# Designed miniproteins, single chains, continued (3): the designs that were tried, part 68

Each design is a single chain, and the fold is of that chain. pLDDT is the mean over its residues in the fold that is shown.

## One batch from the design tools (miniprotein)

Design m10352
Fold by ESMFold2-Fast:
Structure m10352 (fold): chain A 70 residues (1-70)
Amino acid sequence: PPPLVTETVEVEDPDLEAAARRLAEERGLTDVRISAPREVVRDGVRVMEQLLTGRRGDTVYVIELVRRLP
């Protein structure tokens, strides 16, 4: 099976989708898919979460972007 890389990235950018697209470009990812952003409450803190998936060579990347809301 192709190697799978999973990671969580905390971002400070107000535009989480723009941050995800920039991260995909920085990582050289192809076949990029970005989920709709989702607002959730974790440990009493409101956060925005978004999933970024893509490929680099034979490696599949699944990256979760998280931003704290005011």
Scores: mean pLDDT 80

Design m10353
Fold by ESMFold2-Fast:
Structure m10353 (fold): chain A 105 residues (1-105)
Amino acid sequence: MDKEEAERELRKAIGILAETVVLLKNELGDEHKETFEEVEKKLNEAVELIEEGKLEEALELVVEAYELLLPILEEKKRYEDIKKIKEALSRAAELLGKEELAKEF
């Protein structure tokens, strides 16, 4: 089902974002601490929404987390992480019928 594929792509995006935040926190210490905490909070809320079957609401939170983290990812030249997150978010958006959102990635 398209919904199972969408969940898979959302979980992939969440995983990449969560791992990247852990790596950046270890590299940067207290720099951007507030942004990292906000990103982790949104990712945790998105996981809860996925477990409730609310995939469209989960997608919205993952996109917000990505947008908050994007300036730091660009500053640190983490272009491979950006690419992987964009690909996963684009696929999730398309599978959930959010074609206009998918085009943003």
Scores: mean pLDDT 84

Design m10354
Fold by ESMFold2-Fast:
Structure m10354 (fold): chain A 83 residues (1-83)
Amino acid sequence: DLEEKIKKAEEEIKKFLEENGLDKLIEEFKKLVEKFYEGKLNEEEKIRLIAMLRLLIELTDDPKYKEKVEKVLEELKKKIEEE
């Protein structure tokens, strides 16, 4: 079940955020986005990328993370619109 795999990845990423902070999460997200554009993502990495996107969107509801996360998502949106 794809949705169950995504939910499991979201829980693992939430733990990563708690242990390493937002800056490290953004760094890992950017690495997965680069691999995506290179066509090098495996199935596990695709699930992780979807889970990261879902979590980052959720974090826009938290005033502590909102501005930084919105900037990252806007950069991604601009890159997609330019391609």
Scores: mean pLDDT 79

Design m10355
Fold by ESMFold2-Fast:
Structure m10355 (fold): chain A 77 residues (1-77)
Amino acid sequence: SEKLRQGLLAYEQGKYDEAIKLFEEYIKENPDNTVAYTNLAYVYKKAGKLDEARKLALEYIDKYPNDGSAFIPLLPE
């Protein structure tokens, strides 16, 4: 997806607000894509948005419990 690529590029450039928006839009179009959820969680953590990162990880684990374990290392302590 172009939005996924643009989100990754924005993240690499330190444009966290842009990266968040692009990944959120991609997830809305592709709610089952684990890569987009993981990328968004990393951007939230880098932006210091730890509550948002945790909420996203918990929402994913709730919806996809068999796959959600991959998000446990991304939860802020």
Scores: mean pLDDT 75

Design m10356
Fold by ESMFold2-Fast:
Structure m10356 (fold): chain A 109 residues (1-109)
Amino acid sequence: AVEELEVTLLATDSPASAAERAEAYRRQGEALAREAERRGLPEVAELLREIGELAAELALADTPENRRAANAAMGEAAVALHVALEDPERALELLRRVKEELRRRLAEV
C-alpha cells in the first residue's frame, strides 16, 4: 500500500542508526518486490530486492553522501515499480541503472 511505503521512507529519513536505516532499506526493497511479484513481474521483483540490499550496504558505510545516495536509489526504485505497471521493459532498464550506480558507489567505499 502507498501508506506502507511512505511509513518506510519516513523511518529511513529519521535520526536512526546506520543499522536501522539499512534494515529499513531492505524492508522497503522486499515490500516493493512483493508488490511486483503480485503483479506478475518477477524480474522487476528480483531487481527491487537487489537494490534494497545494495542500498542497505551503502547506508552501513555511514556518510551523509551515502545516506542521500541510498535514499535516492530507493525513491527511484519505487518510481520504477510504477513504470513497470505500464512498461515493464522500461522499468527493467531504470532498475538496472539504479543497481549499477549503487554498485559503483560501493566500490568507492
Scores: mean pLDDT 79

Design m10357
Fold by ESMFold2-Fast:
Structure m10357 (fold): chain A 88 residues (1-88)
Amino acid sequence: MLEEELKRLRRDLREGKITPVEALRRAAKLMEEEGLEEMAETLREIAKLLEKLPEDVARTVALHALDAAARGDLETLQEIRQSLESQV
């Protein structure tokens, strides 16, 4: 189940088993496989922006993005992306 895989990524990210960038890239691939192309692309764009942030900040943002993705909340993902673009 997509939601269960996203929850696993969130747990692994929280435990430091995966990087924020890799977690969002994996989430994007899961969304793409479900036909959620806009969510997948937004997650990839957020992942790219996270590469420029300190790891602790990137992890916090990635956890928020994974929670939004698990809910199917494209609007929150787009807001996260735009907020990050204004900080770079």
Scores: mean pLDDT 84

Design m10358
Fold by ESMFold2-Fast:
Structure m10358 (fold): chain A 80 residues (1-80)
Amino acid sequence: MLSDEEKEKLFEEIDTDGDGYIRPEEVERAAKLLSEKTGIPEDYIRRLIEEALRASPTGRLDFEEFKELVDLLEKIKKEF
């Protein structure tokens, strides 16, 4: 189970330009890092992130949106 501090560290590692958002070009990196932490397949995580980005009015995910995504992944990781 990831702590809030681990979620923050992962967000910082994904947010390569430090603007406080995950952009479409960072999706592959996000999926890889989250797959390593959760054991969920990268393809599944990538699709969830892409859906979250499409649902976002700005096409970006802030830290709060990222935390919700990670919480969802932790709930479903037992299925993989």
Scores: mean pLDDT 79

Design m10359
Fold by ESMFold2-Fast:
Structure m10359 (fold): chain A 110 residues (1-110)
Amino acid sequence: SSEEEWIKEMINAVDQFIETLEEIEEGIENGWSEREKTIALARLLAIASEFYLVAKRLKDNPELKKLAEEAFKIVKDVMDLVISGKLTKDKIEEAKKRLEEIRKKLEELK
């Protein structure tokens, strides 16, 4: 079904976001360049765009729309923290935990 396809797309976007957060965590731990920060921001923007598209298309599924909106907010918050230089390992771990909860809820909707 089209709804099942959107759920799979959302899970893929969440998995990409978690992977990007792991790369960012490694960059913070090992010291990252302005170029590496720019690449990470570009990846986060792409992920945010995917969540925005899902949320916009799913007006008739309030639960899935809510999960897409929650995921979008997490990406926006992380991007703002990267730009401001305030992103910490603890904040990354909090974001990953929230995304793992969203992923679990998406799996339950399959």
Scores: mean pLDDT 85

Design m10360
Fold by ESMFold2-Fast:
Structure m10360 (fold): chain A 72 residues (1-72)
Amino acid sequence: AAAGEARAAALGDRYLPVIKKMNEILKKYPDEVDLDAMAEASRALARGFQAGDLDKGYEEAVKKVEEIIKKK
């Protein structure tokens, strides 16, 4: 139990910057982000975070969300 709680907290803290950037995308497109757009944005942000360039990941995520919205 204690080990599981510490693991969950550490994982949350590690990905907090990704979560914050995802929230910025949701604020920018509050009623337009569907499940597909969220999945693509999350992947782009995660890739950017893992590569050490979260800002680039954010730019890629925004671009993918906009491409999905434009297809509707």
Scores: mean pLDDT 71

Design m10361
Fold by ESMFold2-Fast:
Structure m10361 (fold): chain A 89 residues (1-89)
Amino acid sequence: SMESLQEDIDRDIRRLAEALAPRAVENPDNWGLVSLAVGLSIAAGMYEKAAEVLEAALEVNPDDELTKKELAKVYEKLGEYEKAKEILE
């Protein structure tokens, strides 16, 4: 059924996010890996993992406005509103 297919897709996205997020944190200069890991983590609702990857990427490129904007959105999803505000300042 469509419901079972959605459950299978959600499980596979979560599994990929769990595998790729730590690798992206270790390789924050690899923009392709970082982008994929962030996208999959967000899709999986794994916002803490998405934040860790974006934080590692921002350490390499501290003035990257796109990374800051995405990190602020992820912090908002985590309820970390003060952190979200600080990133955009």
Scores: mean pLDDT 87

Design m10362
Fold by ESMFold2-Fast:
Structure m10362 (fold): chain A 87 residues (1-87)
Amino acid sequence: SKVDKAEAALRLQLSEEEPEPLLIAYSIEILLQTEEGKQKLKELVKEYPDAVEKVKASLEKVRAKLSPEQIEKVEKAIETLEELLKE
């Protein structure tokens, strides 16, 4: 399913040393569209607690290559991950 593909893509990126921030943002956007996806996202952030710092670092490395809209999308995804980690 679309949710399963988004979970797999996000899991792969969160396990990488240099994650692709835009792919993370799109995967999170897909997961947030359903209750099933939201539950999978909550489980993923528990498995990868250090991933938020990696995503932030990767965003800074590629910031010059991204549009303002893409940067905002990634920053919103980072905020979503941080909120879920606080739960």
Scores: mean pLDDT 83

Design m10363
Fold by ESMFold2-Fast:
Structure m10363 (fold): chain A 85 residues (1-85)
Amino acid sequence: LEEILEELKSLKVLDDYDLALIAAYLHYKEGLSLAEIGKILGISPSTVSEYIRRALEALKELGKTVEDIQASRSLLETLARFPRV
């Protein structure tokens, strides 16, 4: 968890797409609840749910699945594997 927070701090600019992938990574790879992710990102659990939904839609457009997120070794690797098109 502390490693993830340090990775987030290393990112200079985060937009909605980045936050969506971060939320999906924390939920599917780290197993965090929507409430826990909301506390980490400073947003409501309903916003976390919306970000995860958008991330899954983006993955589908790329022919990818939740299993591709689960195969990532770090948050930064997840962002690198699923860049904005």
Scores: mean pLDDT 73

Design m10364
Fold by ESMFold2-Fast:
Structure m10364 (fold): chain A 99 residues (1-99)
Amino acid sequence: SSVQAQIQQIQDQIQSIMRDIIAWQRDTFAMSAATQQSMDRATQRIDQPMNPQQMIIQIDTAIGQTRIRMAIDPARRAQYQQTLAQLQAMRAQLRKIQA
């Protein structure tokens, strides 16, 4: 259905943003082998199917991480502002689908 297609599109976008966040964390911070292994497991879990409530939790996490990125990496602030707007729009869309 159209609703299922919208949910799948939002899931794909969340997964893409979460992978970008993990890649940024790897590039930005010196990490122990244990932290790197934990992040590899997190990356594998990102591609798991999510229900809408799990999607909202992931969006809220991504919003928090994107705000941290804006503070640490001001040169890319405009890109992070676009990501925040996208995340907020997806959150609003999921809330409407659940209503």
Scores: mean pLDDT 81

Design m10365
Fold by ESMFold2-Fast:
Structure m10365 (fold): chain A 98 residues (1-98)
Amino acid sequence: ASDEEVIETAREAVRAARAGDVERALRLAAEALEAALEASREAQEAAVQAGIEALRAAGETELAAEAAKRVTEAALAGDDAALREVAAELAEELRRLL
């Protein structure tokens, strides 16, 4: 998928999460995260933020907080590999909740 497709899917996931459509938010965020693994850093960041919001909408506040912490640490370190690992782990977590 293109970066634009990943970012748009991530935005749809965020809209679903804010609307309280938890199943749709989890599914779209997982799709965005899976597609983002081979995409740009900007697309990966968008997908990870969508995953965090989907987890919060699902009531998984501890998982969301841990993911947010790891994303912040990866960003401060400039560690693209760590960001990719967070995206992969979030994709698996969201699929487990579906």
Scores: mean pLDDT 86

Design m10366
Fold by ESMFold2-Fast:
Parts: sequence; C-alpha cells; structure tokens
Structure m10366 (fold): chain A 60 residues (1-60)
Amino acid sequence: MEILKEAGENMKEALTLDSDVATKVFEYSTRSLQALGDGDEEKAEEYVQKGKEIIEKAKA
C-alpha cells in the first residue's frame, strides 16, 4: 500500500512541474502500479524511486 501511496503522491507533485517531467513521472508511476499488480513489489518500488528522482532533479 505504501508503494501505491507514493506513486500517487509522485503523480500529484509532477502535475505542478513541467509537462515533460509530468509525462515521465506518470510513465514510471504507471509501470510501478502494473508491477505491483503483477506481485513484483521490487520492480514497483524501483519505478516509484525513478519517478521521485525525476521530481527531485526538476525541483533542484
């Protein structure tokens, strides 16, 4: 459930940034949710982390 929450938070924050950043974050968040649905929590967490890194880089 934490992964689902973080993916949602990433998407919400990305909507306040550039459209290119938002697009990439949404892609990783979608992949994370797909991995979670497949039972692959490791991949889901990896994709959430990738989205978070994109957000932090854009904010810096």
Scores: mean pLDDT 80

Design m10367
Fold by ESMFold2-Fast:
Structure m10367 (fold): chain A 67 residues (1-67)
Amino acid sequence: MEEDRELARKALREFGLPVPEDKEELKEAVAKLIEKLNELKISDDGIAAIEAASEEELLGFLAGVGE
């Protein structure tokens, strides 16, 4: 539970995303990020694209999937 939040904060910082201090806001951010990653992971094409992409392109990919 606690480590969950630290991992989320680290991931958000690495991607240059805002890191909320509130527990509830952080949980929502984590859930959304995990959902997007999980949907991409189901697709082999998505995984390959993520692995080939730079950090900047990875961020764009995650944002695009959410649309």
Scores: mean pLDDT 56

Design m10368
Fold by ESMFold2-Fast:
Structure m10368 (fold): chain A 64 residues (1-64)
Amino acid sequence: NAQQVDQQAIAETVKAVSEGHKAGNYAEAAKRLRDIAEQAEKAGASPETVAGIRRLADIYEAEA
């Protein structure tokens, strides 16, 4: 069910971003976001959700 997979991926993304900000470790946050996107894609997440998470990972990787 893509909707449930999308919701889980978004929740994991929010947690990864929050923890990355607390730690000041944007490189680790970017890596976690890429892992979340890959797992979501394999689980059948919507292309929009996967693309959004990957774009966010690119932003954090550039900041690191």
Scores: mean pLDDT 81

Design m10369
Fold by ESMFold2-Fast:
Structure m10369 (fold): chain A 66 residues (1-66)
Amino acid sequence: SMKELARKIAEDAAEGLVRMARSVAEIGDPSKREKFTEETRKRAEENLPGLEESILEHYKRNQEER
């Protein structure tokens, strides 16, 4: 279903953000690496439902415009 697909995309995007944050932190200030990575994870998790809804709404609008 589109709802399941949107959730999977949102989860994959959240994991991608955390992975990217970890990579950026490795080349930045090591003393702030853990905090930066954890804050990125927390914000991604907090925004997961909103991202899922945004994906679903975008899909619905795109279908109605055609």
Scores: mean pLDDT 73

Design m10370
Fold by ESMFold2-Fast:
Structure m10370 (fold): chain A 94 residues (1-94)
Amino acid sequence: EEVRKLFLESLKRNPIPEEELKAMTERIEKDILDSIEPTIKFYQEKYKLPKDEALKLAYDIALGFAEIWGAITGDEEALQRMKKKIEEKVEELK
């Protein structure tokens, strides 16, 4: 709640042009996707989680970030694209 409120207040103080907001969404999408494999390896190496458990945890984390960004921006199309790409990346890494 407080984090979401802080982001909304930040956007009101410094309105982001639509073109920049789209660029930010594309960057966040890429950062989320790029984080999945390192997250899997981190939990496997540091916490000795089985691959399937580390994979599920990385999926849940990535999905959570996508949903937070979707809730902040209200961009349902971007949210659905991110979810699909996350599922595809996780399937690739099995």
Scores: mean pLDDT 79

Design m10371
Fold by ESMFold2-Fast:
Structure m10371 (fold): chain A 83 residues (1-83)
Amino acid sequence: SLEDLLKQIEERLKEAETRVRELLAQGNSDVIDFMGDGLLEAARKYEENPEEAKKLFEETQKKGDDMLSRIREEAERRLAEEL
């Protein structure tokens, strides 16, 4: 029936939203951990080698941005696959 079909669609959308939310939450956590660790390492190295610390800071930011972009692309792909 149409009612059964609509209920199935609603359930699929809810499952897709949950999976995307979990993927984004995990991905965001991974980026925060990566950025935090990298920035702390750069700070620790600053006193010993400021130039190396700056390089680590810049590389950490670039990698963090790349990770965030991949997470968003994966979330979009996952949502499309579940629909």
Scores: mean pLDDT 76

Design m10372
Fold by ESMFold2-Fast:
Structure m10372 (fold): chain A 72 residues (1-72)
Amino acid sequence: SMDEEIREREAEIIAALPEELREAARRLLELELRAIRTGERSPELEAEIRALREEIYRGAVELGLVEESEPG
């Protein structure tokens, strides 16, 4: 199924990440999957997801994986 293909791709991406980023990426994935399954989109959950995305982005910039620019 499409969900299984997404999970397999996500697992591959997480496994390819540096160890420090894997924990943040795993937490982000867990929260996003929870939001999808429960339909729960509280402001608190959205803020936590956004903070984790920012943490991952900052770590990727520090490691030279992306340029220092914010996506729109």
Scores: mean pLDDT 71

Design m10373
Fold by ESMFold2-Fast:
Structure m10373 (fold): chain A 57 residues (1-57)
Amino acid sequence: SAAAARLAFLDAQIADVERAIETIRNDPSLTPEEQERRIAELQGTLDALRAEKAAVA
């Protein structure tokens, strides 16, 4: 169904953002302040994607 395809797409995007957050957490070239800022931005994206998934499901 279209809803199932949409959920699969959103799950893939959520997984990508979660991996990006983990990459930033484990990046020794970034300062703690840079890590916090970048993670906060990605957390906003993650929250938006999760809200969109909840609206479809």
Scores: mean pLDDT 87

Design m10374
Fold by ESMFold2-Fast:
Structure m10374 (fold): chain A 87 residues (1-87)
Amino acid sequence: PPLLEKIKQLVDQAKALAAQGRASPDAATRIALLQQAAALYQEAIDLFNKHAFDDKFAGGPDVLKLVDEIKANLAAVQAEIAALKAE
C-alpha cells in the first residue's frame, strides 16, 4: 500500500541522515543531520498514527513492528542530540 511505502521511504531517508550525522566529525553538522533524521522518524510516526485505524491495512502486524522500531530509533537519535548539545 502507498502508506506503508511512504513510511518505509521516510525511515530509509532518516537512517541515511542519522548515519551521515554519526560519521560527521563536526558537532554542529552532526547535530543538524541527526535533527533532520529525528524529524523524518517523527513524520513517519505521525503519518502512521493519522492513517492506522484500518485493521485491514496490508502488513498490519509488520507495520506495528516497524512503528515500534521507528520509535526506538527516534529515541536513540534524540538522546544523541541531547548528549551532543550538552558538550
Scores: mean pLDDT 80

Design m10375
Fold by ESMFold2-Fast:
Structure m10375 (fold): chain A 58 residues (1-58)
Amino acid sequence: MSTLPDPLTASREQIEAADLEALLEEARRAKEAFTKLGLHVSAARAEEVIAYLEELLA
């Protein structure tokens, strides 16, 4: 394929629950990794994503 679609620009609302749970797991890992590396701003961003995803799955 010569052209790639832009899936990253797709609305988060379109994502299935399974994808949301996968993103939540990735966000948790990212937060832990950033915290261990001392990247507190990035860790805080991951925490915000975790909270948002938990709200969507509520």
Scores: mean pLDDT 71

Design m10376
Fold by ESMFold2-Fast:
Structure m10376 (fold): chain A 80 residues (1-80)
Amino acid sequence: MEEEALKPLKETQKILEKAKKAYKSGTATVKEMEEAVKKAEQLLQQAQQGGAPQSVLDTLQKYVDELKKILEEVKKKEEE
């Protein structure tokens, strides 16, 4: 039961870490970052529907917000 509740959290952490690495290496694209944000938002919705604790939902929202920040930075680089 606890592992299932933590699975969206772990998956979203992996998405965020990959996004950070791609951004630092200069290989991140807007499309890839948009897909990462959408997947993280889907994982947040699944956690909400599954009745995850508010603390888990708050952490997932923070990860989504971090991914959105990376997306905006990648968009700025593509506009330059």
Scores: mean pLDDT 79

Design m10377
Fold by ESMFold2-Fast:
Parts: C-alpha cells; structure tokens; sequence
Structure m10377 (fold): chain A 83 residues (1-83)
C-alpha cells in the first residue's frame, strides 16, 4: 500500500534525525543521551522495515533492518562508554 510506504519513509526520516542527535550527544560526551537517541532510531527503523515488508517491498525492508541493527549497535557502544 502506498500509505504504508509513505509512513515507512516518515519513520526512516525521523530515525535519521535521531541518529544525528545521537552523534551530537556522543561528540559532547553525553553517552547516555546518545544511547537513548540511537535506541529510539533503531526502533523507528524496525517499524519502517515492518511497514515496507507489509507493503511487499522486501529489499527496502532488509535495508531498514540493517539500519536498525547499526543504530542498536551504536546504542550498545554508547551504553558501554556511559558505564
């Protein structure tokens, strides 16, 4: 459905903004805030992936899953630095 693809695009954009926020927090040494931002970005990428999968767009769903995995990895790295 075109509506599912449009919503997925919005979530992908929102996740990208949160990754930029996470990068900024990490640069400032605010590792907890960076981790929170990356985790939220990962969640939004996963939701976007699920919507693309429901729309039948498997290649884009796979790309969004990879973005989610990378954002989650960044969150875990920031959590380790915050400890």
Amino acid sequence: SHMLEQEAARLDTAAGILEVAGDWYAEQGNYKEAADSYRTAADLYRKASELEEQAGNTPLADELRKKADEAYRKAQEMEEKAA
Scores: mean pLDDT 90

Design m10378
Fold by ESMFold2-Fast:
Structure m10378 (fold): chain A 84 residues (1-84)
Amino acid sequence: MAAEYQRALTLSPDELFELFREAVRRGDTASARVYLRALGDKLVELGDIDGLRRLLDEVSASDIPGRETLEIEVGVAIAVAKSL
């Protein structure tokens, strides 16, 4: 889990979006959350507000358990990125 998150941080945002979609599609909630958090953190570091909004839309469109909490996490990431 922690090692997977650190490895995910080395991937491109586009690769992380694809991995997130694939994990959601197969019902792998644990992997989906790892990719989501790595992608969110990476997009915040890049100041990519549009990428973060796209991520929020992807989460909202997914039927992932705990979706509401993940939507809040991405919303906070957008606010943080805007404040930097």
Scores: mean pLDDT 81

Design m10379
Fold by ESMFold2-Fast:
Structure m10379 (fold): chain A 101 residues (1-101)
Amino acid sequence: EPLEKAIYYLVKGKEALDQGNYEEAVKYFEKAIEYARKAGNKRLEAVSYLQLGKAYEKMGNYEKALEAYKRAIDILEEVDPNSPIYKEARELLKKVEEKLK
């Protein structure tokens, strides 16, 4: 059940993000992270952090976006360092770091 809930909230978060409901997207992605952790699915946890960072970036909260992207990178470096999603997370981190200078 935690895995199905993590996927459910991740999908709902992406829908909210696409609709411009950024605060709602954040809440859904936080729930996706919670249930991914309960499921022991580190990759899904990392994907959920990546989406959380994107939502914060859309809100102009670059500091929270940076924190979320760093968490996604830390997890992916451990479990899937050669994946396209790890590369995407690093590229998004670099873009946010430039905005904070």
Scores: mean pLDDT 90

Design m10380
Fold by ESMFold2-Fast:
Structure m10380 (fold): chain A 79 residues (1-79)
Amino acid sequence: KKKKDEELIEEAVEIVRKALEGLGAEPEEVERVLEEVRKEVEEIIEKYKDDESLRIARIVGLILRVIGDALERRLEAER
């Protein structure tokens, strides 16, 4: 269980890292966001530990939300 949980966390973090780097985010911003993503994925795993499908769906939703938030901040800054 813990090994699979760690794999899910690492996969989510890697997807977000690549997306943020692709958007040109600063290294310090990337590290801060990745730390938050790791915490939120751990919370999702614990909350939905008995429903694997819903757990995966929530993690995917989190990834999309984080990437969307980063895009929104970038566009707002450009105006």
Scores: mean pLDDT 79

Design m10381
Fold by ESMFold2-Fast:
Structure m10381 (fold): chain A 85 residues (1-85)
Amino acid sequence: GPATAGLEEAIKLLEKVVKEGVTEEALKELIEKLKKLEKKYPGAEGALSGAIGSLESLLKHKVPNEEIIEGLKELIKKLKEKLKE
């Protein structure tokens, strides 16, 4: 359904950033893409809103790239668990 499609697309976007390298610009672009997915797939809003908030927190606090990668992996895990529900 629409929620499933939104979660799958979000997971792919997060995995791409982890694979290609984390920069401040990549995080900002990721947040904007996730906000667009939230509008396109309202059924995924709760999970996507949570992911967006976590990413905005990482960006605000200027944490080291290793901690950002760990945070992204944890978000991917949480979204995959939502996908199984």
Scores: mean pLDDT 81

Design m10382
Fold by ESMFold2-Fast:
Formats: structure tokens, sequence, C-alpha cells
Structure m10382 (fold): chain A 73 residues (1-73)
């Protein structure tokens, strides 16, 4: 599925800090959403939300670990 490929590329770009690639992939996802029917749109947006949540949790865990290390020194 092209949707799953784009979600995988979005994940990789975000974790590499590649803002240009992240923006390109988001534009491709937006284009797919615009051309999709209501059901397909819901499925795409659900996958994007799951990826956004996973990235947010990873960033929170990283921040908590850094704070604990600073407090322990």
Amino acid sequence: SKVLELIGELQAARFKGDSEKTAEIRKEIDALVAKSNEKEREEILKLVKQQDENFRLAEELRAMDAARRAAAG
C-alpha cells in the first residue's frame, strides 16, 4: 500500500530530523486524502494519528530520561 509506504517514510524522516523530507511526505499524504473517499480518508488519518502519537511518546520518554540523568548527577 502506498499509504503504508508513506507512513513508514514519515516515521524515518521524523526520527532523522529531516524536516524537508517530512514536509514532502506530508504533502503527498494530504494529496492522497484530498483524492480519497470518506472511508479511505478515515483510514489514512487514523494511520497518521497513530504515527504522530508514537513519535510524541518517544520524544516524551527521551525528555524524561534526560531529566532523570540530570537530576541524578
Scores: mean pLDDT 81

Design m10383
Fold by ESMFold2-Fast:
Structure m10383 (fold): chain A 64 residues (1-64)
Amino acid sequence: MEEARRQGEEYTRKAQELLGKDPSNPENVKKAVEYAREASRYYKLAGEEVSIGYTSTLPVPVAP
């Protein structure tokens, strides 16, 4: 729960930092977008942990 929020905050900060350094650099913009997407994923995990029951249950392995 809190781990996912922290990761989301960290990726958000990395994206902002990258854009702040060199917003006209397409590589920085691309990486910032990727960080923003990762941040979104972590925030979603933090918000939906109770909905999907992911809080304490590991996914069962789908073995062949």
Scores: mean pLDDT 65

Design m10384
Fold by ESMFold2-Fast:
Structure m10384 (fold): chain A 87 residues (1-87)
Amino acid sequence: SEEELETVRRTVRLVAEHLRRLAERAGEPEAARLFERALERAKRGDVEGALRDIEKAAEAANPELREVARRGLDAIRTTREFAKERF
């Protein structure tokens, strides 16, 4: 549904923006660039592309930032599951 897609898109945007800020503060420019690309894709409704960019950014990131990214991906997965049951 429209509401299901919007909820997932919003969650991806929030996760990507949070991770981008953390990467910038951590001095991880490669990860920050990839999280920024994920954010832009999420804004356009390209959720699948955004998720791939978050995964790629996590691989480029230090272990601490990678763990935060993993938790963000888990939050997106949970949101998708609940959105399907709710709509």
Scores: mean pLDDT 82

Design m10385
Fold by ESMFold2-Fast:
Structure m10385 (fold): chain A 94 residues (1-94)
Amino acid sequence: SMMDLLAAQLALELLNAVRDALARGEDVYESVKRALEAFVAYLRSLGYSDEEIAAILERARERFLAAAREQGLPEEVVRAAERAVDEILEEVRK
C-alpha cells in the first residue's frame, strides 16, 4: 500500500539520519527529530491528515526498530532515536 511505502521510506530516512549523525559526531536525537519534522511537513503538504501521518509514523517506528536491532546499533543510540519518534508522534496526535 502507499502507507506501507511511505513508512518504509521514513524508516530508511531515520536509519540514514542515525548513521549520518554517528559519522559526523552529531546528536542522534536532534538529527532524527529534524528528519521526522521534515517528513511530517512533507506528508502534510501532500494532504495527509494527522491521523494518517500518525499511522505512517507508527509503522515506520516498528520497521526502524526492527532494522536497528538487526544491524546491531548501540542501545543508547536506538533509545535516542525512539525518544525523538515518540515525541513527534505525540505532537502529531494533539
Scores: mean pLDDT 90

Design m10386
Fold by ESMFold2-Fast:
Structure m10386 (fold): chain A 96 residues (1-96)
Amino acid sequence: SERELWAEVLVALATMQLAILKLMKERGKITPEDVFRAAEIVKRLLEEARRLGASPETLKQLEDIAKEVYELGIEVAREAGDEEMQKKFEELLKSL
């Protein structure tokens, strides 16, 4: 169905965001702001999946990706000494 196809697209987009962040980290070019932009995108993708009534399985996949992005954000912010950004990612993680 079109709903199933769109749900798969949302998961693919979220997966791509996480993959880009992992590549940036591996190359030593990641900032807390880079992770926060990806976190905002993934949050919107999850909200859209919920609005569309995506399956529990799809929602779990998006929640797992969001959790991984937010946890990466906490790590990157802590390593950068950015306490304000670390707190923002911790609040995002608690909202899951």
Scores: mean pLDDT 90

